# Designed miniproteins, single chains, continued (3), part 100

Each design is a single chain, and the fold is of that chain. pLDDT is the mean over its residues in the fold that is shown.

## One batch from the design tools (miniprotein)

Design m11470
Fold by ESMFold2-Fast:
Structure m11470 (fold): chain A 84 residues (1-84)
Amino acid sequence: LSDYSFPGKVLSVTPTSVVVESDLFSEPVTVTLLPGTQDKVKEGMTVYVRVVGDTLLLLGSSLELGLTSTNPEDWVLGTAKVPK
């Protein structure tokens, strides 16, 4: 679970959510953004996602920050529920 990190592409951005396309999912996933993170993601940007249990974590464009940070608050931009 903590070892799963996947690239995704930002399809659209709103003030409270971002739609990410990834080969991991059959359909684009809507991720709820944390307050103040909207300006860290842009349409067409490559981002990374990590799966922890039933939760999908949206990381920024830097996979390395997500791998080296000890606190989720340092690298998590948003969350979604993983489809079963």
Scores: mean pLDDT 69

Design m11471
Fold by ESMFold2-Fast:
Structure m11471 (fold): chain A 83 residues (1-83)
Amino acid sequence: MKIGEVIGEETVKVEGEEAIKEFNFKLLEEAAKGVLEGKVKEVEFLKLTEKEAEAKVITSTAEMTEEEIEDAREYLEKLKKLK
């Protein structure tokens, strides 16, 4: 995978164990969707406790292989079945 340019940067704050779990699931879903769009999301945790998480999310363009796109598509289908 060839990483290109940074196109987005955001900071997300989440409070509560259940909210952190949901945030983690959402990051996995968005990461897989990103691969289909030629994007990579890197997460840097600025604060991570049992009850509070603060993360910096950096989105960059990337050249994906056909295999990476197919894997991401299959992963998204599996995530949809969990909803």
Scores: mean pLDDT 75

Design m11472
Fold by ESMFold2-Fast:
Structure m11472 (fold): chain A 88 residues (1-88)
Amino acid sequence: SAEQLALLRRSHEAAGRAQEHIKKALATDDPEEVLRHLELATEAARRALEYARASGLLSEDELASLEASLAYIEAQARAAAAEVAALR
């Protein structure tokens, strides 16, 4: 439906925001800015997955791939948080 396609578009927009925050994290040498951007990327990736699930248009394998991508970003954010904590 048009409504399902709108949710899928919102998922793509949220995924784009996650990618932009990852890009910003890679562009900085400040551990606190790396953490900030990875936390924002995690939030955006979660929203992308939520919209994708709500659309009902993705297969179980496609959703599992998005879940794995989110888990990877969350792991990177945890590693960045540990680095910031070690510096304080």
Scores: mean pLDDT 90

Design m11473
Fold by ESMFold2-Fast:
Structure m11473 (fold): chain A 87 residues (1-87)
Amino acid sequence: SPLPAGEFERHDVLTEDGVTVEVRVRAVVDEEGTVRLEAEVTVTAGDYKKEARLEVTARSDEELERAGEELVETLKKLIEEAKAAAA
């Protein structure tokens, strides 16, 4: 289904087992239903800090789902790297 035009912003911080994950997501939906997704991720563990940025333009629900999957995989990799670095 076409998405309504508008802007979505979310900022979440999670700390568990000495790892802090900060995620900032901004999505802008235009009148055509095109979604511009920007995600910034910071993972910190002690003296370890890594940042990643994801920018995707999705023109369909399928492209938006793939963008969400890419963000989740990026988060998993960063958390795994931070846990390894903190050990």
Scores: mean pLDDT 78

Design m11474
Fold by ESMFold2-Fast:
Structure m11474 (fold): chain A 65 residues (1-65)
Amino acid sequence: GRMEKLKELAEKYGVSLKSVEGAKKLLEAGFSVELAADYLAADNPQLSREQALELVREIEELLKE
């Protein structure tokens, strides 16, 4: 299900499930990919900006399924 795929993304990018769920909620609320990526990067300094954007794009695609 979507929750299992969100957990897989969290593991893939080395972030908490809460971080992935936070970015998902921002996208569902109509915020930009860039804002969601900034949110992830602020709470996850180990992510590059590019990695944060890639993660947000994967979450966005998951929300279309």
Scores: mean pLDDT 84

Design m11475
Fold by ESMFold2-Fast:
Structure m11475 (fold): chain A 75 residues (1-75)
Amino acid sequence: EGVELAKQGKLEEAYKIAMEKIKEGDLEEALRTAEALEKAGAYSMAADIKVKVYNLLGKGKEAFDVLVEAAEKQA
């Protein structure tokens, strides 16, 4: 659902769905939605989702890499 919303350009709705998926423990769906948001140019929303997911998984290096990539794309 979040992926389809992002593909439709409904970026804020897709972001909200991804946040709910994180709360539900569906981290895979949250990451898929973040990737769709990134393809749509919503780099900040995508990075926020990915950082939250990777931190929950204990993947601090991956979380850091996401922040660097998002900063480069928005500079």
Scores: mean pLDDT 77

Design m11476
Fold by ESMFold2-Fast:
Structure m11476 (fold): chain A 81 residues (1-81)
Amino acid sequence: SLADRAAQLMEEAAELFEKSGIPEAATLFRKAAEHVRSGDLEAGAILFAKGAELVREKAPNDPLAQKAVELLTEAIELLLS
């Protein structure tokens, strides 16, 4: 399903944020992915927003973090389609 694919992209992004030194963002995006897979899009969106804000504040100029943001953008596009 689109939800499963979006969740997978969020999980892949979480791994990249963990490698980029932002494990707190990884935790939030993994929790968001769990809620997306279960169909709780509201809870998923809240956790996603918290993770995105944390990444914005930490703003690593790291190619891994940039790739993670691209994957998150694709995940949101899938959920909005």
Scores: mean pLDDT 85

Design m11477
Fold by ESMFold2-Fast:
Structure m11477 (fold): chain A 94 residues (1-94)
Amino acid sequence: EVERARRILETIIRLQLAGHLGDWEEMEREAERLRELGVDEEVVEEVLRAQRENPFVRTLAPEELEERAARLIAEIPKLPDEEVIEAVEEILKS
C-alpha cells in the first residue's frame, strides 16, 4: 500500500543523508528499516553501494545536506499515490 511506499522513500532519503554525513551507524539502522519494510536484500545492498560511491559526500556542507533531505522528506506526503508507487517500483526493479 501507499503508506509502505512512502516509508520506503523516506527511509532511503534518511539512509542517503546518513551516508553523506559519514554516520555509518545510522546508515545501517536505516538499511535494517528497509529490510523490515520488506525490501529485498539485493535492493538494499544496491542502495548501500550507490551511497558509498556517491561523489556528493565530498562537495556539500552537512547543513546543506540536512536541509535538502528535510525538504525531500516533507514533500513525500504531498506526492500523488501513483507517483510514490511508481518511484518505489523503479527502485525495487534495480
Scores: mean pLDDT 75

Design m11478
Fold by ESMFold2-Fast:
Structure m11478 (fold): chain A 86 residues (1-86)
Amino acid sequence: VEERFNELLARARELGEYGYRALREVPSGREELLRVLEETDRRLGELGDRLAQATSDEEKLKVIDEGLKVLEEARRRIDEIVEKHS
């Protein structure tokens, strides 16, 4: 559980740093980038609440896995926006 949770935190940090960089470097894509980042933050917040309520390692791992998928989807969308506006 700890290893996967640490992976989730690392991926979230990487996405945040990449997203902030993209906002500075691709001003024409700013609105689309902000929407992706806002939606991702909202979804991760909801998953964080579910993780706090999880009482078993199995439940925690399912929530963490969902979070990793959310981050992967967000990264893909950011990459597409950056490429489109580069």
Scores: mean pLDDT 83

Design m11479
Fold by ESMFold2-Fast:
Structure m11479 (fold): chain A 63 residues (1-63)
Amino acid sequence: MLAEEYTAKAVEAAKKGDFETAAVYAQAAWAATPAEDAARRQELGKRVRDAIEAYIAAQTEAG
C-alpha cells in the first residue's frame, strides 16, 4: 500500500512537471517495493516514465 501511495504521488508530481518531487516519491516507492517483486517495480517505473514523457512531449510541442 505505501509503495502504491508513493507511486501515485510520483505520477501526480510528474504530470505537473515537478520532476524533483516525482523523483523523491519514485525512489520512496521503489524502496518500499520488495526486490523480489520485479513486476511491481516495472509497473511503477513505467507509470512514472510515461507521465514524464507525456509532460515533456507537451512542452516540446508548446515551444
Scores: mean pLDDT 77

Design m11480
Fold by ESMFold2-Fast:
Structure m11480 (fold): chain A 110 residues (1-110)
Amino acid sequence: SLEEKKESLLKTLQELAEEARKRGYDNIADAAEALQGIIETENLTEEQLKHYEKVIERLRKLMERADELEAQDPSNPEAQAELRKVRIEMDILAALAEIQLVTSKLAKER
């Protein structure tokens, strides 16, 4: 059901935020926490929930890619450049999620 899918996504986001915070990926944790706020604030359709499920998968893949790159030789300039690029995408996704959350909350107040 829609409610079961919503509850499942909220649990997945909580687990992702906790794991990301524990590993030092504050940007992923912030993005996951903002997405939790959006899901709790908005009356989302099934298609919107599917979209957020894909965003969660992207956040998870970015964290995994960062771990892979950090496991490489830290003096490798190519790996460091790719890691910087991954961190920039994390920052962008976190900023977009926060903007969406603020927008959702403002719409509820008006």
Scores: mean pLDDT 83

Design m11481
Fold by ESMFold2-Fast:
Structure m11481 (fold): chain A 77 residues (1-77)
Amino acid sequence: MEGLAERVRRLGEEIARALEAVTGKPVDQLSEEEIRKILKEEFGFDDKTIDRYLAALEAYRNNKPEEAVKKIEEINK
């Protein structure tokens, strides 16, 4: 349980860094629509992967990794 929440937080941090490197903007200034477009067009991720990454990013930003784990489990069903 701890390991999964910790991994989700780290994933969110990595996604934030990748988005900032591509856009030159802080992730707080990016809309969900812009993030989805970048992940799809620049990185080639599918919609399910993007949904998982958005959940991880929100967990990182809001410090709620447990909520993101639950959301990711729903996406995987």
Scores: mean pLDDT 74

Design m11482
Fold by ESMFold2-Fast:
Structure m11482 (fold): chain A 74 residues (1-74)
Amino acid sequence: SPSGEESGKLGKSLKDQNARSSALGSAAAAHELGPAGGVFQARIAKRTSEKAGLKEAAKAAQESLDINQRELDS
């Protein structure tokens, strides 16, 4: 069984992974509306993740933003 400290760290990691998965799913759905929709959803996801301190979710949102922005600029 993990220690109390390990349990706390695991809980934070699991929360970040769950938020990342949710953000990626939302970004994928928004991409079907075209690059502008993807950019909009990625900006919301990034802001929300950064405010919550969820680094992996924020990184995934930034990557989605960069991809959709390039498509919009093309």
Scores: mean pLDDT 65

Design m11483
Fold by ESMFold2-Fast:
Structure m11483 (fold): chain A 91 residues (1-91)
Amino acid sequence: GPLTREEIIARIREFFGDELSDQEIEIVADFIMSFDQDGDGVITKEELRAALGDLYSDEEIERMMKALDKDGDGVVSLDEFLEAIRQSMHA
């Protein structure tokens, strides 16, 4: 079935541990849920653009997709997305 908000929160906690507060984890979960319309843990470029197009340029969204899309299939798993956010925080 589709991923629940609780499952997404659990994965965020697994990636970030004590680096994020409970409130920040909930914000990240709500952000992910805003564009993961199918809830299957797969994010498309179109979903990212719809969610982030007002905050980021098309060039920035394309760079994010290229960094996240490890397999080059035009989709990003939840785990790949969380790992990229974690790496961005440590850069």
Scores: mean pLDDT 68

Design m11484
Fold by ESMFold2-Fast:
Structure m11484 (fold): chain A 100 residues (1-100)
Amino acid sequence: SMEDIQKAIELLEEHIEDLKALLEALKKGEVSESTARTITLALLRSLAAQFEKLGLAETAARVRAEVDRLEANPDEPAAAMLERIIATLEEERARLRELA
């Protein structure tokens, strides 16, 4: 379980960095809003599945909630969406670090 928590922290760090890079690309006009949403959705779905495999049900549920919110709010500006998701993942990373 400690090893699974460390793997989860590493996965969160990697995906937070990827999402921050995506946000910067979006701000520079290098990616469209639809592309940013598509990439974010794919990353979150992958991340939730990986946390489920690690037995981290609460972490997986948090990420799944962000998938559900993204799908329910297609008109949310992509930059605001990314900033909100990054903050949620950083909060979850902080929570897991306290358990490690």
Scores: mean pLDDT 89

Design m11485
Fold by ESMFold2-Fast:
Structure m11485 (fold): chain A 90 residues (1-90)
Amino acid sequence: STPEEIKEKLEKLLEEEIEKKNLDEEEKKLFKEAYELARKAAELRRTRSLPEEVEEELNKKAEEAEKAPLKEQLKLIVEILKEAIKELEK
């Protein structure tokens, strides 16, 4: 999954949870952090690419994150995006 695709997934998740009126303050903070990280990663990917093995590992982690409850999913997305940014900045 690209950072742009992750951002779109986050927007969809946020819209769904707003409709349910179930967002707590920690979840709102995690959404904000994930959006900021996804934007930074997308910008970096315009001039840099991840190694194939790293891309595969991060995609696997993203698939596992989708199985988690919302708060845990957001925490995992933040970690995945931080790892992607770290690798892109090498």
Scores: mean pLDDT 76

Design m11486
Fold by ESMFold2-Fast:
Structure m11486 (fold): chain A 84 residues (1-84)
Amino acid sequence: MTIEDILEELARALPEIEEALATSTLTPEQRELLEAVLRTARTRRKEDLVETLELHYKTVAKLHKPDAEQKEHAERVLKEMIEA
């Protein structure tokens, strides 16, 4: 998948993201992450996507105890986005 493909899929998911923000019981950290995803879906900017992925990685590490494979995968995706 290209960065442009990810941004286009997020833009298509905009109504679902807005509904999740309105209807889901979220922690402040989960809400902040979902608001960042919503911003990325609206702007379709690579820079906003990178910021969202960095926030996602930090939020997952903080709220969950990810296994080594999940952490490595998240770091790899983030690195690929920064390097592209």
Scores: mean pLDDT 68

Design m11487
Fold by ESMFold2-Fast:
Structure m11487 (fold): chain A 83 residues (1-83)
Amino acid sequence: SDEENAKKLKEAYEEEKKRAEEAAKQGTEEVRKEMEKKIEEAEKLAEEGDKEKDKSEAAGYYGAALVTAKEALDEVEKKLKEL
């Protein structure tokens, strides 16, 4: 269902956000700030999903938030390898 899909994508986004935040704890202040900016972008997308009455549209926003959170984690992990 569209509602179930939206819920799963939101949960996946929240888990990926936590992974990015956890990984960034091993980095410098600069790494943490860059992660925070990227997660702020993802959070705005998730908030748009929360406002959507159409659960298919909500799933689209949560999916975009998930992709953005994954990008945040990838950037953190790349920078941690440089340290």
Scores: mean pLDDT 88

Design m11488
Fold by ESMFold2-Fast:
Structure m11488 (fold): chain A 83 residues (1-83)
Amino acid sequence: GAREEALARAEEAVERLEELLRRAIEEGAPKSGILGIGISLGLARIGLGVGRRFGEEGAELAARVAEEQLRRAEESYETGELP
């Protein structure tokens, strides 16, 4: 259903954030970029943990937060800067 689809989107975004953080650390990216990705991952995880408790609407909001945080993390990875 729509809740499960939204949770899957949020979880995929979190997995992409985890992989991006791992790659940035392995590649020796600038520390501000790594911190920016880490902050985005933390916010995405918090949003998913809270949102999944509030039905379909909470799951959809968690997915949007995770997808927005992934976009910000990709920017931090490219620029080497905090968002």
Scores: mean pLDDT 90

Design m11489
Fold by ESMFold2-Fast:
Structure m11489 (fold): chain A 80 residues (1-80)
Amino acid sequence: SFREEALKKVEELEKKIKEIINDESLSVEEMYEKFKKIMEELQKIIEEAEKKGDFELAKEIAKRAQELFLEFKKVLDKKL
């Protein structure tokens, strides 16, 4: 189902964010650029869920995206 595929994709994107956060070889600029691309992918999944009428799925993914943003911001604030 779309819901199962979307949630699997969200889990993969969450894993990528954690890999970016823990990659000591990346500059702050490189981390931000990679993070921005993943957030854009999450937004597209939210928009697809809304188009399919699955507002509960869209809300869940949006909440998870907000949590990832806050976690990423905490890491950036420590490096600046």
Scores: mean pLDDT 84

Design m11490
Fold by ESMFold2-Fast:
Structure m11490 (fold): chain A 77 residues (1-77)
Amino acid sequence: SLEEALAAAHAAAGRVQALLKELHEAGVQLPPDVQAELQEVSDAMEALGGKANPTAAEFEALRDKLEALAAKLETLR
């Protein structure tokens, strides 16, 4: 459902934010490719947030990107 897809995307975004905070507090410099992916995901979130009729599939795609980014950030710990 749209509600479940939104909740899953929100949870994944929270994981990315928590990892970014942890890495920042640890003084870890993000590689350029990770910085680029973070910008891509940020742009996708802004575009989807401004959309009048977002779909479950669009939130699922965003969740998948956020989960992939979280996995990369975890390798930097």
Scores: mean pLDDT 85

Design m11491
Fold by ESMFold2-Fast:
Structure m11491 (fold): chain A 75 residues (1-75)
Amino acid sequence: MEVKRLSPTRASVLIDAPDEEAYQRVLEALHRLSRESPAGLLILAFPDHTVLIQLESEDLDGALAELKRAVEEAL
């Protein structure tokens, strides 16, 4: 998982899933997080098992920590 901070409230996160099963688990975890978290999540899923996330939150560090936990639990 690669994290790029774009501003105090925005970050880009890149996830490379090792296989289709992990990819589907990551997408499921991200969709759940999008419903449960107050943070803004734009999820871009690619057919090469890569997922790009644009994250927006006033508490960026907290939102990144939740995202990291959700992704690590899915992998």
Scores: mean pLDDT 83

Design m11492
Fold by ESMFold2-Fast:
Structure m11492 (fold): chain A 86 residues (1-86)
Amino acid sequence: LEERLRLLREARRLAEEGMKYWGLGDAEKAKELFLKSAELARRGGDLEGARLLELAAKTPDPSLGRKALRRLEEAVERVEEELRRA
């Protein structure tokens, strides 16, 4: 659980940075960050979040990045709650 939480938190951080760079008009940097986030999300067990991040990197649709970030936030909260109850 601790390793999964660490991976999901890092994935969320990278996705947040990706959204920031997307907002600044740096689409290439945003894509790079989304792909790195997708890799960590997949390792952390958020397969749907990873898929959405990969799609966001392939197509210039910021709504996919926002959906992925929301899923990562939910995944982090769930694992944090599980860890506190363990």
Scores: mean pLDDT 80

Design m11493
Fold by ESMFold2-Fast:
Structure m11493 (fold): chain A 99 residues (1-99)
Amino acid sequence: MATEYGVELARAAARDPARARDAVRAISGLVASGDYEGAERTLETLADEVTRLYLEDPEHAEEVLRRVREYAALSTPEAERLVEEMARRAREAARAALA
């Protein structure tokens, strides 16, 4: 399933920032096909994984977000907006968890 594939790519990007482009392509593809629920699930998975990374290795988390944001900016305005919102939510959740 396209959504399950996107979720797997989101997890891969969290483990390896070089995979960030694949995750962004999956998100952009889901949005372009009108599968907004699939795109949201993929973004939520990425947010959860990045939040976890902030607790373990904040520098790695920032590198993942930097790569994802760079590729989103090169794709579509919609994908860029969704990725920026995801990044904000991940940072906010990590800050709350460390309180």
Scores: mean pLDDT 82

Design m11494
Fold by ESMFold2-Fast:
Structure m11494 (fold): chain A 104 residues (1-104)
Amino acid sequence: SAERRALMLRNLETAAGIAADLAKRTGDPLAAELAAVLRATARAVRDGSLTVDQLLARVDRALAIVDRLQAKALAAKDYRAALDAFFIASELFVVRRILEREKE
């Protein structure tokens, strides 16, 4: 639906913004990669260029990068970066839930 697409775009754009700010603040190339993956995923949602399964694969890849960023942040005791990773994951879990419902 248009409403589900709008919500997915908002959550992907919010997640991309947090990842981009994290990359600028920390200089972490992994955060920059996450921002790029999220921007590309948002573009694919807008363009309708990918299937639901392909979008799920993109979201799962982004979540794997988030897990790595969170682990690095916690090891470094950078709790601000760990919190940023948590918020990105939260936005992406909403997108994943919407995509699973579109698959049905």
Scores: mean pLDDT 90

Design m11495
Fold by ESMFold2-Fast:
Structure m11495 (fold): chain A 77 residues (1-77)
Amino acid sequence: SEAQEALVEKVIELFKEAIEKEKAGEEMTPMQKGLLEMLKEAEENPEKAIEKLSEMYGISREQAEKILKKILEEKKA
């Protein structure tokens, strides 16, 4: 749905903001620290990270998987 697409984009932006703040050495919110921890967990156990992200934002597991894959690819580039 349009609402789910907007939510997916918002979640991607939240991850990007957290990554940028980490790189800049800026103070991060607990939510931003949690997102970075989730990215680390996604490298070790992607299925659990997908499940947690899906539950946290109320998005489908398919959308959660796409978000995590996209962010991990961009982080490694």
Scores: mean pLDDT 80

Design m11496
Fold by ESMFold2-Fast:
Structure m11496 (fold): chain A 78 residues (1-78)
Amino acid sequence: KPATITLVFLAPSREDAEKAVQAAVEAARNTPGVLSAEGRVVDLPDGPRGIVTITAENDEHAEQAAIKASQAAADALR
């Protein structure tokens, strides 16, 4: 059954959040078993948030995509 995971992360700036979201979405879309990956940035009073929604063929593929997306976001923020 298809599974959906949503990743939410804080970034120091909106520009950093946009870069991290782009990297995370690209990493997720390049993961086997991923059906879709979409991202957006939301401005909150305590800072910008990156939000990435990943849908995959099953829980295992969704989890692997989330791990790769999280690594890509972290790398973009370094």
Scores: mean pLDDT 84

Design m11497
Fold by ESMFold2-Fast:
Structure m11497 (fold): chain A 104 residues (1-104)
Amino acid sequence: DDDTLENQAYSSAGIGLTNAELSAYYIDNSKTNKDLQLAYLYADLAVDEFDTAAKLLESLGKTDAAKEVRQLRDELKKYAKNKDSKGIIEAAKKAYEVVKEALA
């Protein structure tokens, strides 16, 4: 059911963006090692959600969009390792827009 897969892809991309924003928040507002651990946890959750969105896009025949989402996911991973909160948000927003455009 394409409508169900589209709704799931869009939902996963939205959750991915939200988790990326939470990761960036904890990087910028880190007061303890636990806050930084939460930043990495939310970054990992964002990565998993964008991977799910990419797999759903592939199932819908949106192969180029899926590849672009995976590239942006890998950029998000790199930015998270570097504690680059702006990079995390930029990569996540771009990934979300790729999913949105592919499903328009």
Scores: mean pLDDT 90

Design m11498
Fold by ESMFold2-Fast:
Structure m11498 (fold): chain A 104 residues (1-104)
Amino acid sequence: MLSPEEILDRLLARIRASTDPWEQLALVGNALLWISHLSPEEQKRAIERLIALLDELIARNSDDPEFVAALRETKERLKAARTGEEVAAIGEEVLAWVEAQNAA
């Protein structure tokens, strides 16, 4: 079985490999739901790595202001999150946003 660090490495690599911004957000949301169940120490490390990935995605998508705004909002909320329940709520809201866009 993979360690949490190896699972996170694979999740981040999959997000980076995607060419669809909405698939990237769906993967971020699902990653946050998984991170919400980790220990506090693992959760903190995973969130720091995910924030770094969000900065990479913001830089790559500078021509899409709506997508960049979504990523910036997610990043700031993750910086403010203190509990796994707050991280899960952020993940659920990201997934709801993706669902709303796919339903349009």
Scores: mean pLDDT 83

Design m11499
Fold by ESMFold2-Fast:
Structure m11499 (fold): chain A 68 residues (1-68)
Amino acid sequence: DQQIQDALKNALQALENGDIEAAEKHLLEVFKLSSDNPDINNALLKVLDALLNEDYEEAAKILKEILK
């Protein structure tokens, strides 16, 4: 799904730029687009957990794994 991939790429780019607010906005878009995909939703929950712990490197790593 191109829209999911674009939102994930935008979230990753925002994280790499240190724009956490933009990253969260793009991750919310992925949640809306992937409601029927439990694998993506479970991975997104791990990204949100990493963001909550301020582990931006782990959050970026998980996003890169989803994009493969």
Scores: mean pLDDT 81

Design m11500
Fold by ESMFold2-Fast:
Structure m11500 (fold): chain A 88 residues (1-88)
Amino acid sequence: SVEKGRELLEKYLADRIRVNGRGGSSGLDLTHGGRLPREFYDPDAVRRLLREGKEGTLPSLAGKFSDEEIDAIAEALVAEMKPPDEPF
């Protein structure tokens, strides 16, 4: 769920992931106009990124979190990265 993902982000990933004013400025920046390609705003792409990690930016979460927790984190990240008022 999105609420569970937000809790996990705030407790364990705040210094590694920053989204729309949440989290630290170190590591992975997922804000609009940040360093990730637009395609990573999709839930499936975010889940893959979290499972595999990115060298020097984000460690793989597959060994630290369950698949269910990774899915929750991905849903929360996509919800926070949503552009304001795209009607499509």
Scores: mean pLDDT 62

Design m11501
Fold by ESMFold2-Fast:
Structure m11501 (fold): chain A 75 residues (1-75)
Amino acid sequence: ADSLSTEEVLEAIRKALEEVGLGEYAEEVERLARDLIERGASVSQALQAIYFHLAERVGEEKARAFGEALRRELE
């Protein structure tokens, strides 16, 4: 949802990362999301960037699991 507040997005990201065992990446992912949103990126654009960042760090399968968890949190 492109109308979510930055705080709501960051909380959803943190919960999704914890659910899939990637809580160790929470701080770096939150910094990336906050920076992008503060520069005027939409939530969807920030989430796409986060997905690619995680895919590079932990592989596409883990990134996909994160994306599914995040979708449920933002539902």
Scores: mean pLDDT 79

Design m11502
Fold by ESMFold2-Fast:
Structure m11502 (fold): chain A 65 residues (1-65)
Amino acid sequence: GAAEAVRAVADAAARGDSAAAGAGAQNLMKHGLISEEEARRIIEAAQAGDAAGAAELATKVMETL
C-alpha cells in the first residue's frame, strides 16, 4: 500500500541510495501519494548527500499518511 511505498523510499535513503530514494519520491508524487513539495524536499536532501535527512523526511510522510 501507500505506507509500504513510502517506507521503501525511507529505507533507500537510509542506506545512502540517493538515486533510488529520488526515483521513489518522484513515483510517489506521480501517483498522488505525497505532495510535490514533500517529494522535492526528499530529492533535494538525497542529492545534497543528506541520507539521514532524506530518510527522516520520508518517514515523517509515512507517519502523516
Scores: mean pLDDT 77

Design m11503
Fold by ESMFold2-Fast:
Structure m11503 (fold): chain A 68 residues (1-68)
Amino acid sequence: SAAELEAVRKEALAGQAEGAIKVKFGVEGKVIDTSLGRTTGTALVEADGKKYRVTFNRETGEITIEEV
């Protein structure tokens, strides 16, 4: 179903966002929210008392990490 496919995509996005935080900061992160757009995916990650917004643009391959 579409809902099952969306759940799988959100899980993959969460794993990618946790990986990006680990590579950049060397800390384990916890994804607390995910949002799927047509060309972008965004995850909110909590790590070491801070929150980060990780945005993936699948058309450009750009990954943006911002502290929020």
Scores: mean pLDDT 82

